# Designed miniproteins, single chains, continued (2): the designs that were tried, part 50

Each design is a single chain, and the fold is of that chain. pLDDT is the mean over its residues in the fold that is shown.

## One batch from the design tools (miniprotein)

Design m5712
Fold by ESMFold2-Fast:
Structure m5712 (fold): chain A 80 residues (1-80)
Amino acid sequence: MEELGKEIEELREELEKLTAEHEDVFVEALRASAKKLAENKPEEAVEVAVEILREAGLEEAAEVWRRLAELQEKVKELKK
């Protein structure tokens, strides 16, 4: 649990650094992802955010986003 939490925080910091100069793109990815989550489509939420980041040339940020989502899902699955 503690180890997963630390990895999630480290990935969040990395994503923030990778998107610091591309805030508009990051906000677009968050908005599109949030819309899919509101529609109960969590898998599409990750895919749409990753695609937006990749289209903007932020391949590394897209990879970090996907890994962060996978870890968050794993933490949720471990919840009673």
Scores: mean pLDDT 78

Design m5713
Fold by ESMFold2-Fast:
Structure m5713 (fold): chain A 109 residues (1-109)
Amino acid sequence: MMEEIAKLLAEAIKNTLLYELTKDEEYKKKAEELIEKAVELIKKEGLSQEEIAEIWRKAFEILGEELGNKEALEYFLEAIDLALRNDPRAADYYKKAYELLKEALKKKM
């Protein structure tokens, strides 16, 4: 179950990045549909916050491997750690993770 949800979220992130790069509304719609499916599965299984965090970690790992950028996962993990400590730098690390995934995706287009 967790791996299925992680794959849905990885595809959702990828489609969100494709929308930001192309402005094609079809990618935005696909991302929204994938997020809705992931949320429904999370609710159905009654997952804990810790399990949800692990799913997001795995989603970034899947996408990072697909796009050839493992640094994005490292920035994302640091962002989560900072957020748990209420450190305002968390937002900057999240942005960096997304930027690295965007750059990797653009190189493969």
Scores: mean pLDDT 80

Design m5714
Fold by ESMFold2-Fast:
Structure m5714 (fold): chain A 70 residues (1-70)
Amino acid sequence: EVEEARELAEKLAEKVTEKLKEEGIEISKEQVAYIILQYLLGVSNKEIAEIAGISESTVSRVIEIAEELL
C-alpha cells in the first residue's frame, strides 16, 4: 500500500541520506525519501531520475543502500 511504502521510505531515507553524505553525495532527505517511495511503488530507476531531475547513478546508489537496509 502507498501509505506503508511512504512510512518505510521515510524511515530508510534518514539512514540512506547519512550514508550518501559519507560518500560525498549531497541530496536532501526529502529527495531520498521520494526516490525510495517511487522505487517501492515499482517505478524504474531511470524513470525516477527523469521525473526527479536527478542523475540515474545517484538514484541507483540511493536504491542500493536502501536495499542493504531492508
Scores: mean pLDDT 82

Design m5715
Fold by ESMFold2-Fast:
Structure m5715 (fold): chain A 98 residues (1-98)
Amino acid sequence: MEKLVEELEERNREKFEKLLAELKEKAEKRPPQEIDPETKERITKLVKEIQKAAEEGKREKLELAAETMEKLAKLRAEGEPAEKLIEVLEEALEKIKE
């Protein structure tokens, strides 16, 4: 069970890192929406807190983390701004803390 939790955590992390890289590329092709260091730090902190909840091995928290990463992937594909990504992460973190 621990190995499956670790694999899911790594997979969600990789998806998020890929999303950040693709957002940077899209910003260069459209109006400049470079993710500033402050915004990137906020996103990183939120992802870290979600990962911490997943590490506790709670199935419901893991499912919320996975759903959040899927939502981020959809928003990224639609070209939504970084502020919308932060909103989704904050909402997910609030639910995870319940």
Scores: mean pLDDT 63

Design m5716
Fold by ESMFold2-Fast:
Order: sequence, then structure tokens, then C-alpha cells
Structure m5716 (fold): chain A 85 residues (1-85)
Amino acid sequence: AMATLTPEQRARFLERVRRGLEYLKEVADKLNRKLSVTFYASPELLLALGEDRVVEVDESTVTKHTFRADSVEELLAQVEAWVDA
């Protein structure tokens, strides 16, 4: 798996991603652009940052993932698949 999260951490992470994507969709629609987001970290690191926690991560384990979709639902599904891999 790309990252191992508890079910609660997974739910919190995906909820935060969903809220961010809803905001980005509003902006993208105004600019006539498709949704695109890039993660430069693991879901675990992003969750910790969202909780205002400091986490030490080995740089060799940090990956870059770019997701693109026409809708928040499609992009969130791609992120869920990445987290569950």
C-alpha cells in the first residue's frame, strides 16, 4: 500500500480532501478549467499536516501523484484508490 492508515485516519483524510476539492472545483469552474491536484507526500503525512502535527518522513518514501478529473467525485475516487493501494 502507498500508506497504511487506520479506518478513522482514512476517513478524516478523505473528508479533508473532499472539502478542499469542492473549493477547488468552484474556482476551476469560474476559470473554465478541469480539476487537478498534486500530492508530494503520503496520505499519512497529509493527514498529520491537516491536524497541525509535525511528522518526520523519510524523503525516499515521498512520492508525487497528480490526479485529474472533471468532477470532485471522480477525483476523490482516484485518491481513495491511491490510499487503498
Scores: mean pLDDT 64

Design m5717
Fold by ESMFold2-Fast:
Structure m5717 (fold): chain A 78 residues (1-78)
Amino acid sequence: SSSTSSLLEQAAQAAQAGDVAAAVAAINGLPSSMRAGVARYLRRELEAASRDPSAPLHVPPEVAARVNAALEAYAASL
C-alpha cells in the first residue's frame, strides 16, 4: 500500500541518517508481520551503502555499524 511504501522510505532515510529512533518508529508503523523482514532488509542495505565511499548514498561504516546493531537488537525483540 502507499502508506507501507511511505513508512519503508521513512525507515530507510532515518537509518541512512543514523537516526535509530526514527527508523524504529517507522518500522513499528508497519504491519507486525513485516517488521523483522524490513529490519533485516535495512541492515543489508546499510552494509552495502558502507562499502563504497564514492556511492551517492554512501553511509559511513561507523554509522552503519551502530544502526545495524540497534536494528539487530530490535528484530531479536520481535
Scores: mean pLDDT 83

Design m5718
Fold by ESMFold2-Fast:
Structure m5718 (fold): chain A 67 residues (1-67)
Amino acid sequence: TYEEIAALLREVARLVDTDPARAQALARRIEDLLGGLPPEEAVEIWRRLEREHPEGVAALRKAIASL
């Protein structure tokens, strides 16, 4: 699931400034995927995303802030 979430995160980064509505839909899907995991796994995945994909995490936060 990490690779799937990372791929969605890259897509959010690509779309956040050009298609905010699609970026928001993808942000909701990422939230659903993380919410479906055990809390310990979700935290570990999120920490890894912040380390490996900081631009994607920033884009995701921007998309969520617009909801």
Scores: mean pLDDT 81

Design m5719
Fold by ESMFold2-Fast:
Structure m5719 (fold): chain A 80 residues (1-80)
Amino acid sequence: SEEELQARIDEVVEKFKTMSPEEFKKLLEEIMNDPSLTPLEKFRILTAVYEEARKNNDLEKLKVARDYIFELMDKIAAEE
């Protein structure tokens, strides 16, 4: 549901602020491997954290989010 997806986005964005880049990479890997999320839902979560990293000039987390976004774009393109 949209409400569940938005809650997940808010949770990940909030955790972004307190986590190290290594911890954040593990969190994003868990999201990428979550079978309850579609590739498009994963893309929405990752783009939200990418924008948060960009706004905070957090280059390490921005790079991690960017790399997973590109991986998701490739998966979405291959499946559609």
Scores: mean pLDDT 80

Design m5720
Fold by ESMFold2-Fast:
Structure m5720 (fold): chain A 55 residues (1-55)
Amino acid sequence: REEERVRVLKDAFVLLVRSGLSQDDARRRVIAAGRRLGFSESTIQAAIQEGMREL
């Protein structure tokens, strides 16, 4: 479902930042992965925004 997919992108962003990547590098990787998986730009940005709130 869309909610589960958004959660996966959010979790990936949080994991990348916590593993030592900069927020900019993590953002680029999550955008690339989201686009490859067929997510809309708005969905990708929502997932990153939620990840930013979790940090």
Scores: mean pLDDT 80

Design m5721
Fold by ESMFold2-Fast:
Structure m5721 (fold): chain A 93 residues (1-93)
Amino acid sequence: MEAARIRRVDPNVPWSDIDVATAELVGTLREVSPGVYSLTLDLAPGRYAVVNVADRTLHLSVPQLGLETDLAPGETAFFESPGGTLTITAVEL
């Protein structure tokens, strides 16, 4: 089951004007243990969105970026990647 979708977004578009549903899909977080979802991927430098597609609130962590946030169902988190390998983890709350 997928818990979150990771999309590449246009860095020159204001966040409020981004259609996340049509943005390029670059990865999905899948369950690695009960209630824990993770994906390690190599990302180009740029702006990205993580959308919670699960029916539970998720605690999102990207340790390489120091990102920690809670996402309710359907909520989106924004981050910028400097390029390179990132580990994205989500835990059910």
Scores: mean pLDDT 77

Design m5722
Fold by ESMFold2-Fast:
Structure m5722 (fold): chain A 84 residues (1-84)
Amino acid sequence: AAPRQVLPLGGGAELVLEERDGQYFRRTRVVSRENGVTREYVVDYDEPLDAAQAEELRRAAEESRRRLLELGAAARAAQLAARA
């Protein structure tokens, strides 16, 4: 299966871009933390995208992720994950 692309929307919400049988779909995913408990909510709808829209979302998500990863916040998250 092709890798999924995740675009952060803020407030614990994420947009997931997925490819199936040459057709691109998007899903909305929300992750929240309450009193140390992580809760994940998925709005289960598949919205079809044309190829140009899918590529634009992929490029935007990859650029955003690369910049966040290069910042201290992403490095700190990786260090925390390594300890778990």
Scores: mean pLDDT 62

Design m5723
Fold by ESMFold2-Fast:
Structure m5723 (fold): chain A 89 residues (1-89)
Amino acid sequence: AARDAELARHEALAAREQAEMDSAKTGYDNAKATYDKLKAEYEKNPDSEEIKEQLKRAEGSLKSWQGTYDEEQAELAAHQARADALRAA
């Protein structure tokens, strides 16, 4: 009973972390597209302070989404590993 309750909890947490990871990947992909576009514009217009500042903000956003994705991936792996261990026991 207690093992089955703990297994169900970790399976539910893994499903939630998967959804959060999928959401973070969407955020990352959007941030990367914006960054790549601004980087290309900056390379054509290196004297543009406006584009340079937009690129700096886009880089910050990209790093933030990468961090979120990595964190969610680690949490998913931890909950899935615990669920697998409980099933094997």
Scores: mean pLDDT 84

Design m5724
Fold by ESMFold2-Fast:
Structure m5724 (fold): chain A 73 residues (1-73)
Amino acid sequence: SAAEEARALADVRALAAGLAAELREGRISPAEAEAALDAVRAYLAERLSPEALAQVDAVVEAARAEIAAIAAE
């Protein structure tokens, strides 16, 4: 449903923010953060419409860029 897809998108955004915070605090590695994003994307690829998955992919790509930026600090 659209409500389930909207929740999935919100959950991915919350995960991305949490991973960035944990990475900045030194609690996880960049590789661990990327693995978490990969796992969630793989899970959702089997469950979401192509349109909703494209929105998730945009959030995941933005999160990967943020992880790379933090790792380069």
Scores: mean pLDDT 87

Design m5725
Fold by ESMFold2-Fast:
Structure m5725 (fold): chain A 95 residues (1-95)
Amino acid sequence: SMSQQILQELQELRDTTLEAARNGEPVPEEVKQKILEFAKNAKSLSREQRILLAQAILYLIISTGDLKAANLMLESIGDLDEFGRLLQEASVRIR
């Protein structure tokens, strides 16, 4: 149930950032903070959970256009190569 709860939370974060990106609206600060906390603990997440986290961060980047905030989140997970692979698995590229 804990694993399922984490999946549900990550799905909600991804959906919120995707909606913000689609509408050209800023992501709420509470949502950004939750994404950052998951990013700090990314190595303890399952692959499925990390894919959802990667998608949430990608949509956050698209929504904000702020690469500095996005880079801080990416750096906090410590493994940028694995993060890049997760984004490739999500069939998405950051330009």
Scores: mean pLDDT 75

Design m5726
Fold by ESMFold2-Fast:
Structure m5726 (fold): chain A 70 residues (1-70)
Amino acid sequence: MRPGSPLLQLIADYARTLAEAGSVEAAAKKLGISVETVQRLADRLIADGLLRRDENGNIYLTPRGEEFLA
């Protein structure tokens, strides 16, 4: 469901950046922050069901995440 909050736009931007970068390391370079900080952010978004990570460290949007960004 689309929430419409300006703060949720920031979360959407982070989720989009992680999915576009495809990995924690690439997202950290794009955001200019540490890999550890991006890893914590990714883990939180995965726990919320917006992102998924495979065994190779590739990051994807879930169907829920795609609906959230729509």
Scores: mean pLDDT 75

Design m5727
Fold by ESMFold2-Fast:
Structure m5727 (fold): chain A 110 residues (1-110)
Amino acid sequence: EEEAYDFAKLLAQKMGASDEEAELIAKRMVEDGAKAYPISKATEEQKKAALPVIDEKIKQLEDELSRLNTEKQAAEAAGDSERVAELTGKIEEVQKKIDFLKKQKELLES
C-alpha cells in the first residue's frame, strides 16, 4: 500500500495541496478509497493536470499485472504451489490499485 500512498500524495500535490495537506489527503485516500479526496477543492486545470499522472500510473500497474500473470502461468506449469500463492496475492494487490485509480479518474472527469 506504500505505492498507493506515494501516488495519492503526488496526485494531491499535483492538484495544488501543500506537503502537509498532501500527506493527510493521501492517508485518507488509501484508508477510505476515492471518497476521501476533496475533489471539490481542485480547480479544473488541476484536475486536467492530474489525469495524465493517473493514466501513466494505470499503464505501469497494468504492465506489472501482465508480468505477474506470465510468472504465475510459468509457476503453475512448474507445479510451484507456493510461488502461485505468492503471485496470486501480488496480482490481487495490483488489481486493487488499478481499481482505485480508475475510480479517481472517473471522479476527476465528472
Scores: mean pLDDT 74

Design m5728
Fold by ESMFold2-Fast:
Structure m5728 (fold): chain A 81 residues (1-81)
Amino acid sequence: MSDEERVELYIGIAAAEIYKETGDRELAEEVRRRAMEAARRAQAEGKSLEEILNAAFETIAETYERHTGRRLEIRIHKPAP
């Protein structure tokens, strides 16, 4: 699996978990979109996979907290190699 595919899978899992917890499809789609934008920016800067995933995760948490006013309580594990 490519690094890009792993990042997309990780973001997809996070968005699915947010949808499962909240029932808010629009929030899940916004989280996915913004996280992918952050990941692409980090990738364009030549960041490592670890740094790309960290940027995506931070964006997911910020988007969720901005929209809901609550802390992100969903545990997301990094995809295995």
Scores: mean pLDDT 76

Design m5729
Fold by ESMFold2-Fast:
Structure m5729 (fold): chain A 86 residues (1-86)
Amino acid sequence: MDEIDQKMRDLIVQGMLDAGFSEEEAEFMADLFLKEYNKLKSQGIYHPGLAAGIAAVEAAKKLGLPLSRVSEAMGQGLSKYLSSLY
């Protein structure tokens, strides 16, 4: 796992825990998000905000988690981090 993937994983897990999700939900969300995010990049979606948004939606759907709550939990930390890189 590269440093960017690890940092995104840490931010997702922390954001989900801070929002009141379980440790298991936070870990599964981070794993599915990174899988989808890296898939989207390999398919030519290089805009980090767009790829992150799509990955969050798909991961939340797969886990059956409420999209609005997941978006609030993940959005602030990831947006700040990605903006610092690009």
Scores: mean pLDDT 77

Design m5730
Fold by ESMFold2-Fast:
Structure m5730 (fold): chain A 112 residues (1-112)
Amino acid sequence: ATLTLGAEGEAALQVLDIVAEIRAALVRAGLPADLAVSYREEGDTVVLTLDLTLAPEAKPVVIATLKEVRPKAAPEVQAILDEVIAALEAGTDHIRLTLRVPRAVLEERAAA
């Protein structure tokens, strides 16, 4: 089963940061994570498609990480996290995220 979600602007940036936190948590736990990233430009917007495949052992770590970051997330991002948590707890092992971010903001982040 695959969960497909999208986010734009500041919500997309928060989701991107949360994906980085998930990857860091999995690395700390010694667990594999298969993340495929595609990148394309649509004018001044960058569209990132993130496809994350989780082993059964990785799901508890991901769920715990999402629950830890949830209180600090914007309400729009909290709704996305709630849907991801519910899907993972229901047995989903594949998550696809489509993130739309301004190219200039990604360039600022790359320069920092």
Scores: mean pLDDT 81

Design m5731
Fold by ESMFold2-Fast:
Structure m5731 (fold): chain A 55 residues (1-55)
Amino acid sequence: MKKSSVSGKESPYGAEVSEETARILEKYLPPGTSVEENPDLVVEALRKAAEEAAK
């Protein structure tokens, strides 16, 4: 590929890209917690997931 179109803009806080990540976070987050209602918990879960992936 010489020149490929860039897909998607950077919008981690509110975009379809977040939807995919939110699904994974749902596993770490307590059942019944919404990423929009508790963004703080989402950040914590992300850190945990990243730490595990870093292994």
Scores: mean pLDDT 61

Design m5732
Fold by ESMFold2-Fast:
Parts: C-alpha cells; sequence; structure tokens
Structure m5732 (fold): chain A 98 residues (1-98)
C-alpha cells in the first residue's frame, strides 16, 4: 500500500505542486509527476519500504494536465491518477494497493 498526497498552492501567478508519498509496503516504489500536455517528467522520487518521500515542482500554469504514476519496482506494475491545475488551492489524496 502506498499513500499519496498532492498539494497545489498558488504562488506568484503560477502554482507549486508538492507530492508526498508514504510507502506502507515491503517493496520499493517510484513516484513520477508528468506534464501530459508536453510529455515532460517534472519530478520523480523513489520511496523505500516503510518510508516517505516528498518532491516539489514550481511554475505550473493553470490548466496544466498532470499525471502521478506509482510504479512497483519489483513487479513493474503501475497505477496512476490524473488531475488538472485550477486557480484555487487543491489537495488530492489517493491510496494505491498493489
Amino acid sequence: TLKLTVTVTPVNGKHVVTVTATNLSDGTFEVTLTDLDTGEVLGSVTVAPGSSATFTVEDIEVGSRLRVTVKNLETGEEKSLTFVITDEPMTVTATFTF
């Protein structure tokens, strides 16, 4: 089980996206944030068993379509969620079971 929190904060006319992943499993996970409009990987982190990891990306525009991908590095299984940046503060939470 991996718990994900994505927080979006308006800053200086753009947005800051903070991704926090908590790994409650015995396996290692990779968490990646991708801009779906450009295909660019904005940030990625590896989350060890029983640990948490956080990364932050800045200067994200309103209307950007973003995907968080969670990959089990032992099995190769991936799960993802997609969200759109609005002009309001936003928090997205998800629990991924593998």
Scores: mean pLDDT 82

Design m5733
Fold by ESMFold2-Fast:
Structure m5733 (fold): chain A 100 residues (1-100)
Amino acid sequence: SMVLAGRRTVEVDGHRVEVFTVYASEEDAEAALRRARETGEVLATDGTVVRGRVALAFFTGEVAEGIVGVAITAVVDGDEAAYEAARKVGEELKKEAEKL
Protein backbone atom coordinates (compact mmCIF):
# COMPACT_ATOMS: atom_id res chain seq x y z
CA SER A 1 0.00 0.00 0.00
CA MET A 2 1.23 3.48 -0.95
CA VAL A 3 0.14 6.81 0.51
CA LEU A 4 0.76 10.07 -1.32
CA ALA A 5 1.83 12.14 1.70
CA GLY A 6 2.21 15.41 -0.16
CA ARG A 7 2.14 17.24 -3.48
CA ARG A 8 3.56 20.76 -3.75
CA THR A 9 4.70 23.14 -6.44
CA VAL A 10 8.08 24.87 -6.19
CA GLU A 11 9.12 27.71 -8.49
CA VAL A 12 12.78 27.92 -9.59
CA ASP A 13 13.89 30.59 -12.07
CA GLY A 14 10.25 31.05 -13.15
CA HIS A 15 9.73 27.32 -13.77
CA ARG A 16 7.07 25.27 -11.96
CA VAL A 17 8.29 21.99 -10.44
CA GLU A 18 5.99 19.40 -8.87
CA VAL A 19 7.28 17.62 -5.75
CA PHE A 20 5.55 14.44 -4.60
CA THR A 21 6.16 12.59 -1.34
CA VAL A 22 5.07 8.97 -0.94
CA TYR A 23 5.12 6.89 2.25
CA ALA A 24 5.07 3.10 1.95
CA SER A 25 6.58 -0.16 3.14
CA GLU A 26 10.14 -0.68 1.80
CA GLU A 27 8.85 -3.08 -0.90
CA ASP A 28 6.04 -0.72 -2.02
CA ALA A 29 8.41 2.28 -1.89
CA GLU A 30 10.85 0.46 -4.22
CA ALA A 31 7.92 -0.28 -6.56
CA ALA A 32 6.80 3.39 -6.45
CA LEU A 33 10.36 4.59 -7.19
CA ARG A 34 10.65 2.17 -10.13
CA ARG A 35 7.20 3.14 -11.50
CA ALA A 36 7.99 6.87 -11.31
CA ARG A 37 11.34 6.41 -13.10
CA GLU A 38 9.98 4.09 -15.81
CA THR A 39 6.49 5.53 -16.51
CA GLY A 40 6.37 9.05 -15.05
CA GLU A 41 3.33 8.00 -12.96
CA VAL A 42 2.55 9.24 -9.46
CA LEU A 43 -0.61 8.03 -7.70
CA ALA A 44 -2.70 10.86 -6.23
CA THR A 45 -4.48 10.59 -2.86
CA ASP A 46 -7.91 10.34 -4.53
CA GLY A 47 -6.77 7.30 -6.54
CA THR A 48 -6.12 9.25 -9.75
CA VAL A 49 -2.82 8.81 -11.54
CA VAL A 50 -0.78 11.93 -12.24
CA ARG A 51 1.57 11.71 -15.19
CA GLY A 52 4.58 13.96 -15.65
CA ARG A 53 8.14 13.96 -16.89
CA VAL A 54 9.97 12.63 -13.82
CA ALA A 55 13.28 14.45 -13.29
CA LEU A 56 14.49 12.72 -10.12
CA ALA A 57 13.11 10.06 -7.75
CA PHE A 58 14.87 8.89 -4.59
CA PHE A 59 14.44 7.47 -1.08
CA THR A 60 14.21 10.11 1.66
CA GLY A 61 14.79 7.53 4.41
CA GLU A 62 12.80 5.62 7.02
CA VAL A 63 10.04 7.85 8.49
CA ALA A 64 8.64 5.23 10.91
CA GLU A 65 9.45 1.59 11.68
CA GLY A 66 9.01 -0.27 8.37
CA ILE A 67 7.82 2.88 6.52
CA VAL A 68 10.05 4.58 3.93
CA GLY A 69 9.66 7.93 2.17
CA VAL A 70 10.11 8.51 -1.56
CA ALA A 71 10.47 11.97 -3.11
CA ILE A 72 9.71 12.56 -6.80
CA THR A 73 10.35 15.78 -8.74
CA ALA A 74 8.53 16.13 -12.03
CA VAL A 75 7.33 18.57 -14.66
CA VAL A 76 3.64 18.38 -15.58
CA ASP A 77 3.22 20.18 -18.94
CA GLY A 78 6.66 21.90 -19.04
CA ASP A 79 9.58 22.40 -21.43
CA GLU A 80 13.22 21.24 -21.24
CA ALA A 81 14.20 24.26 -19.09
CA ALA A 82 11.47 23.31 -16.59
CA TYR A 83 12.83 19.72 -16.58
CA GLU A 84 16.35 20.98 -15.78
CA ALA A 85 14.89 23.09 -12.95
CA ALA A 86 13.03 20.00 -11.64
CA ARG A 87 16.26 17.98 -11.70
CA LYS A 88 18.12 20.69 -9.74
CA VAL A 89 15.30 20.82 -7.14
CA GLY A 90 15.46 17.03 -6.85
CA GLU A 91 19.25 17.02 -6.40
CA GLU A 92 18.99 19.66 -3.64
CA LEU A 93 16.19 17.73 -1.84
CA LYS A 94 18.27 14.53 -2.10
CA LYS A 95 21.25 16.28 -0.45
CA GLU A 96 18.96 17.49 2.36
CA ALA A 97 17.52 13.97 2.85
CA GLU A 98 21.06 12.52 3.06
CA LYS A 99 21.83 14.95 5.95
CA LEU A 100 18.87 13.64 8.01
Scores: mean pLDDT 74

Design m5734
Fold by ESMFold2-Fast:
Structure m5734 (fold): chain A 105 residues (1-105)
Amino acid sequence: MSLEELRERIAERLEEIAEELKKYLEENKDLSEEDKNRLEIDADGLRGVAEAMRSPEVSLEEKVELLRNLADRLEENAKKAKDPKASELLRRAAEEAREMARELE
């Protein structure tokens, strides 16, 4: 796989995870305001990193750092989540972001 193909695959997967978080928000109106706000911010963050993956102006080193920082934030938010399902979704997203960073090293 070329680095360009790998970056596009990572971007698409990050967008899929963001849509999964958005769907969970839409289907679970009983979530706390804090959990809703964290999931919305995390979905936006995932989309932002996906856009950076497609940007030729963002260096490979910066792309790896963005994925690592994303993983750290998602893991922290998973620990703060009151809803067990939201926590699990965020923890899985964090692990996937860490794997993506390793693939780009």
Scores: mean pLDDT 88

Design m5735
Fold by ESMFold2-Fast:
Structure m5735 (fold): chain A 97 residues (1-97)
Amino acid sequence: RTAVLVLVHAESTADEDVERALAALVERARAAGHPVVVEVVRLSDEEANDVDATREAVRRAVRRAQERYPGAEILVGGAGITQLSLAAARRVAAEAQ
């Protein structure tokens, strides 16, 4: 089955930090033997500090992933966002599965 990797990041996040977060997600998915598809969710810095805005953006990404890859595992990672926003994003993916 396919793993869809949803990476959520604030627009001011350094490219190196985004790449590092993505590499960690890819490694986890590949270790499980899944073919991987990457979906990047770029948030404004304002949206990245708003848990509800982050949740809505991730819901759209998760919905697209489920429509394109029915039955895929959805893994969520983040860079440059708050721990509360990341937790909310992960909860959206968990509830959708």
Scores: mean pLDDT 80

Design m5736
Fold by ESMFold2-Fast:
Structure m5736 (fold): chain A 82 residues (1-82)
Amino acid sequence: SEIEEAKKALKEHLGEEPTDEQVEELLRLAREALELGRELIREGRVEEARELGAELMERLQKAKTIQEMIEILRETIERMRA
């Protein structure tokens, strides 16, 4: 299960087990960010997509809670839509 695999990875990274609802929201936002990144690349905005993607990965790696990860993804999505 995608949810079960994500739960395990998040628990290993954060040291606490997220709820199914938190995992579902995180996966939904991650998918949206990936789709927007692909759209930027198709539009020739490759450098912007690369920079936003690199910043997202760095911020997610440093995140200490699942709520922080969700907020980071929301902020990145907003910037990609600008």
Scores: mean pLDDT 84

Design m5737
Fold by ESMFold2-Fast:
Structure m5737 (fold): chain A 96 residues (1-96)
Amino acid sequence: DAEIEAIEKKAAENALKLLELLVNKDLEFFEEKFKKLEKLDDEEARKKAEEILADFEKEAKENLKKLEEKKEEAIKKGDYESAEFIEKVIEIIKKG
């Protein structure tokens, strides 16, 4: 019924907002690093791009850890609905 659908929608929107916040922080970090690449020649730019990709993998692991911490905080606060949806977001990230 409409009430259950509203609760599910709100939980999904909260999970998407958490993911969006993490992605937006990563984008700002990479935009700053990519601006530095524009000052290098093609060979050095390629090598620096490889370093940025390695940093991205490291940041993705840190963001996954932050999601796990937010899940634990939700559990501690008795917000099991948010904890369940954060877990689903973690599973999606691990599969992608």
Scores: mean pLDDT 61

Design m5738
Fold by ESMFold2-Fast:
Structure m5738 (fold): chain A 115 residues (1-115)
Amino acid sequence: MEEARRLFEEGKRAFRAGDLETAKEHFTLALALAIGAGDKKLAAESLTNLGLVALAQGNRETALKYFDKALELDPDHLKARALKLFLEGRREEARALAADDPEIAELLREAERIA
């Protein structure tokens, strides 16, 4: 679990630096380790960030598949739900999920800037 969380954090750092290939690699490794350890929450977080990488690469369809997989593993994963609603054009519903969550609001702003 320590290694999965570390890879996840390294993926986020790579994503912020614009290194999308390194980000994808680290999130993919973090996902594999999280699944192996039964950490559905970290697995859903890793899938959600793989979806953001896909959006940054211009792959909206791939991003939707990642968000769907995140919700399959963790149905309560609010970030994946908000991003999926946003991509489906259900923007008012996505913004409603962000109303009391600054982190989700920031993710939606980033998705709007990328998409």
Scores: mean pLDDT 85

Design m5739
Fold by ESMFold2-Fast:
Formats: C-alpha cells, structure tokens, sequence
Structure m5739 (fold): chain A 88 residues (1-88)
C-alpha cells in the first residue's frame, strides 16, 4: 500500500505545474543547504545525508499540500527507506 500511494503522490506532483515548481524550489534549497554545510566544514557524506533529509521533508510537505496526507506519508516512508539503504 505505501508503494502504491507513494507512486500516486509522485504522479500527482508530476502532473501539477505548481507542485513541480514547489519541488524544484525544494531541490534548490537542499542544494544551497549542502553548499552551506560544506562551507562550514561538515564532512561531505554527513552534509549529503542532511541535505537529502531536508529535501525528503520538503517534498513530503509539497505532497501533503497537493496529494493529501496519506499519499504524502507513504511517499515519506518510501523515500526514507531509500535514504537508509544508501547509508547502510
């Protein structure tokens, strides 16, 4: 169920121009955060993980606004599992 709801959330975000713009803005903010963390001397891997977590929460917020709470929570769970697998 989470995978189907996450897929539905992504489809809704992709179909909505305002949602796509909001996701693009979140990506830019995450890239800026990564740059700031690296400038402050945070190790590259730790900085990348923090930026990815920031992006995950921001995309979830956009999904909650456009795709609804249940679809957004499912997307958050799927994205978090992907992030955890990359770290493990």
Amino acid sequence: MDEERAKEALAILAANPEARAAVAEAEREAEELLRELLEQGVPEREAEIKAAEFLLERVTEVARRYAGEENAEALRKVLRKILEEDVA
Scores: mean pLDDT 82

Design m5740
Fold by ESMFold2-Fast:
Structure m5740 (fold): chain A 90 residues (1-90)
Amino acid sequence: MITEEDVERALARAEAEFEKAAKAIRETKDEKERQALIDKIRNVIDTDLTNLAEELRKQGKDELAERVEALKEKLYERLEEIEKEIEEEK
């Protein structure tokens, strides 16, 4: 059974991985490598957070599932902002 502490750890891990990826994306000068980094972090965050939210809903923990889904949306918005910033700095 997934606990609230397990959810907190998963969310913290997702944010840490995102920050690491965001730094790498900003520092990468090759557009193809940058796109690969974006695709990789998007896929990892999407897969992990979607699976966690689905399992929480299966356990009747809708509030925790909503927190996971909210972070997923927030990370997608931040990723789109980073992509736009990079395009504007060309």
Scores: mean pLDDT 80

Design m5741
Fold by ESMFold2-Fast:
Structure m5741 (fold): chain A 84 residues (1-84)
Amino acid sequence: MNDRMIDGIRRAIDINPNYSGGWNGLGNVLFRQGRYDDAISQYQRSIDLNPNYSQSWSNLGDVLDRQGRTDDAQVYYQQSQRLS
């Protein structure tokens, strides 16, 4: 089950690796599946392509909060707020 989900996500990355919104979307799928470390990696790639994409910063905060890293989550939420 998880391997099929990851394979589908990797195929989606291959479709448009330069679109920050695509990486953010892949992170959202992984986050919903509880794959927090993988979700963080996709959101980070989104930020690397477009550091002004406030949604990716906010989404990273959400993942960190779900992992119990509430203090770390606040840092990303603040960055998201500053970019908007």
Scores: mean pLDDT 78

Design m5742
Fold by ESMFold2-Fast:
Structure m5742 (fold): chain A 70 residues (1-70)
Amino acid sequence: GLEEARRLLWELTAPRLSPEGRAFLEALLAGDYERARALALAHPAAAEEALRVVREVAAAHREELEALVA
């Protein structure tokens, strides 16, 4: 389900990020958009890196992620 897809994204993405980038990604995956926005304003480079890495991972694993969400 959606939780398995979010877990896969986290496991593939988080090790590639700074602690600030991981905090931002954790907030995004939890649906805590207020916290995610605050973290992006405090650490814009880390937030940009996290979004870039998430897009790369999602593109590389698109079929697997789509199967988990279905």
Scores: mean pLDDT 83

Design m5743
Fold by ESMFold2-Fast:
Structure m5743 (fold): chain A 84 residues (1-84)
Amino acid sequence: VTELRRKAAVLITAAEISLIAGDEERAIELADEAAEYARKLAEAGDYETAAEFYEAVSRIYKRAGDEKKAAEYEELARRYREAA
């Protein structure tokens, strides 16, 4: 769990840096990896932390211009916060 959380946090930070640098493609790739770790956290029962990372992924997609995927991840975050 701690390793999954740390990996997701590093990927989110890297995605944010990629957005600042103007590399939206890299930011989306890193956000997708972070979402996979958030899914593993949810599978392990850490719904609260999974929701936090899904919220971060949603924000990255929104800033990259993909409003549909941003909304999907926002809904996932909401569901997991309710389950926590």
Scores: mean pLDDT 85

Design m5744
Fold by ESMFold2-Fast:
Structure m5744 (fold): chain A 90 residues (1-90)
Amino acid sequence: EEPPIILLGEPEKDEVVEGEPLYLRVKSNRIPVGAKDGNLEVVAVGEDYTELRLTENPAGAKVGEINFFASVIKGETDVIILGSVKVVAP
């Protein structure tokens, strides 16, 4: 079985409002265009980066705290995207 690719997702903003989508950038163009896993989707692919959208806040997100998340895009080689973001009240 091929080992998963692990990437760090860099949030577009330091904070996300509860219930709003989170935008992430990863320094890799190896995520397939149109890849989707649950609430995570690829929105743009650049020369050396991929931009992703997380449509829901991380599971168990606590308002006012830094929340850690992991999302998995399954395929021939799994891609694991890790990140953290502060969730704030609307």
Scores: mean pLDDT 67

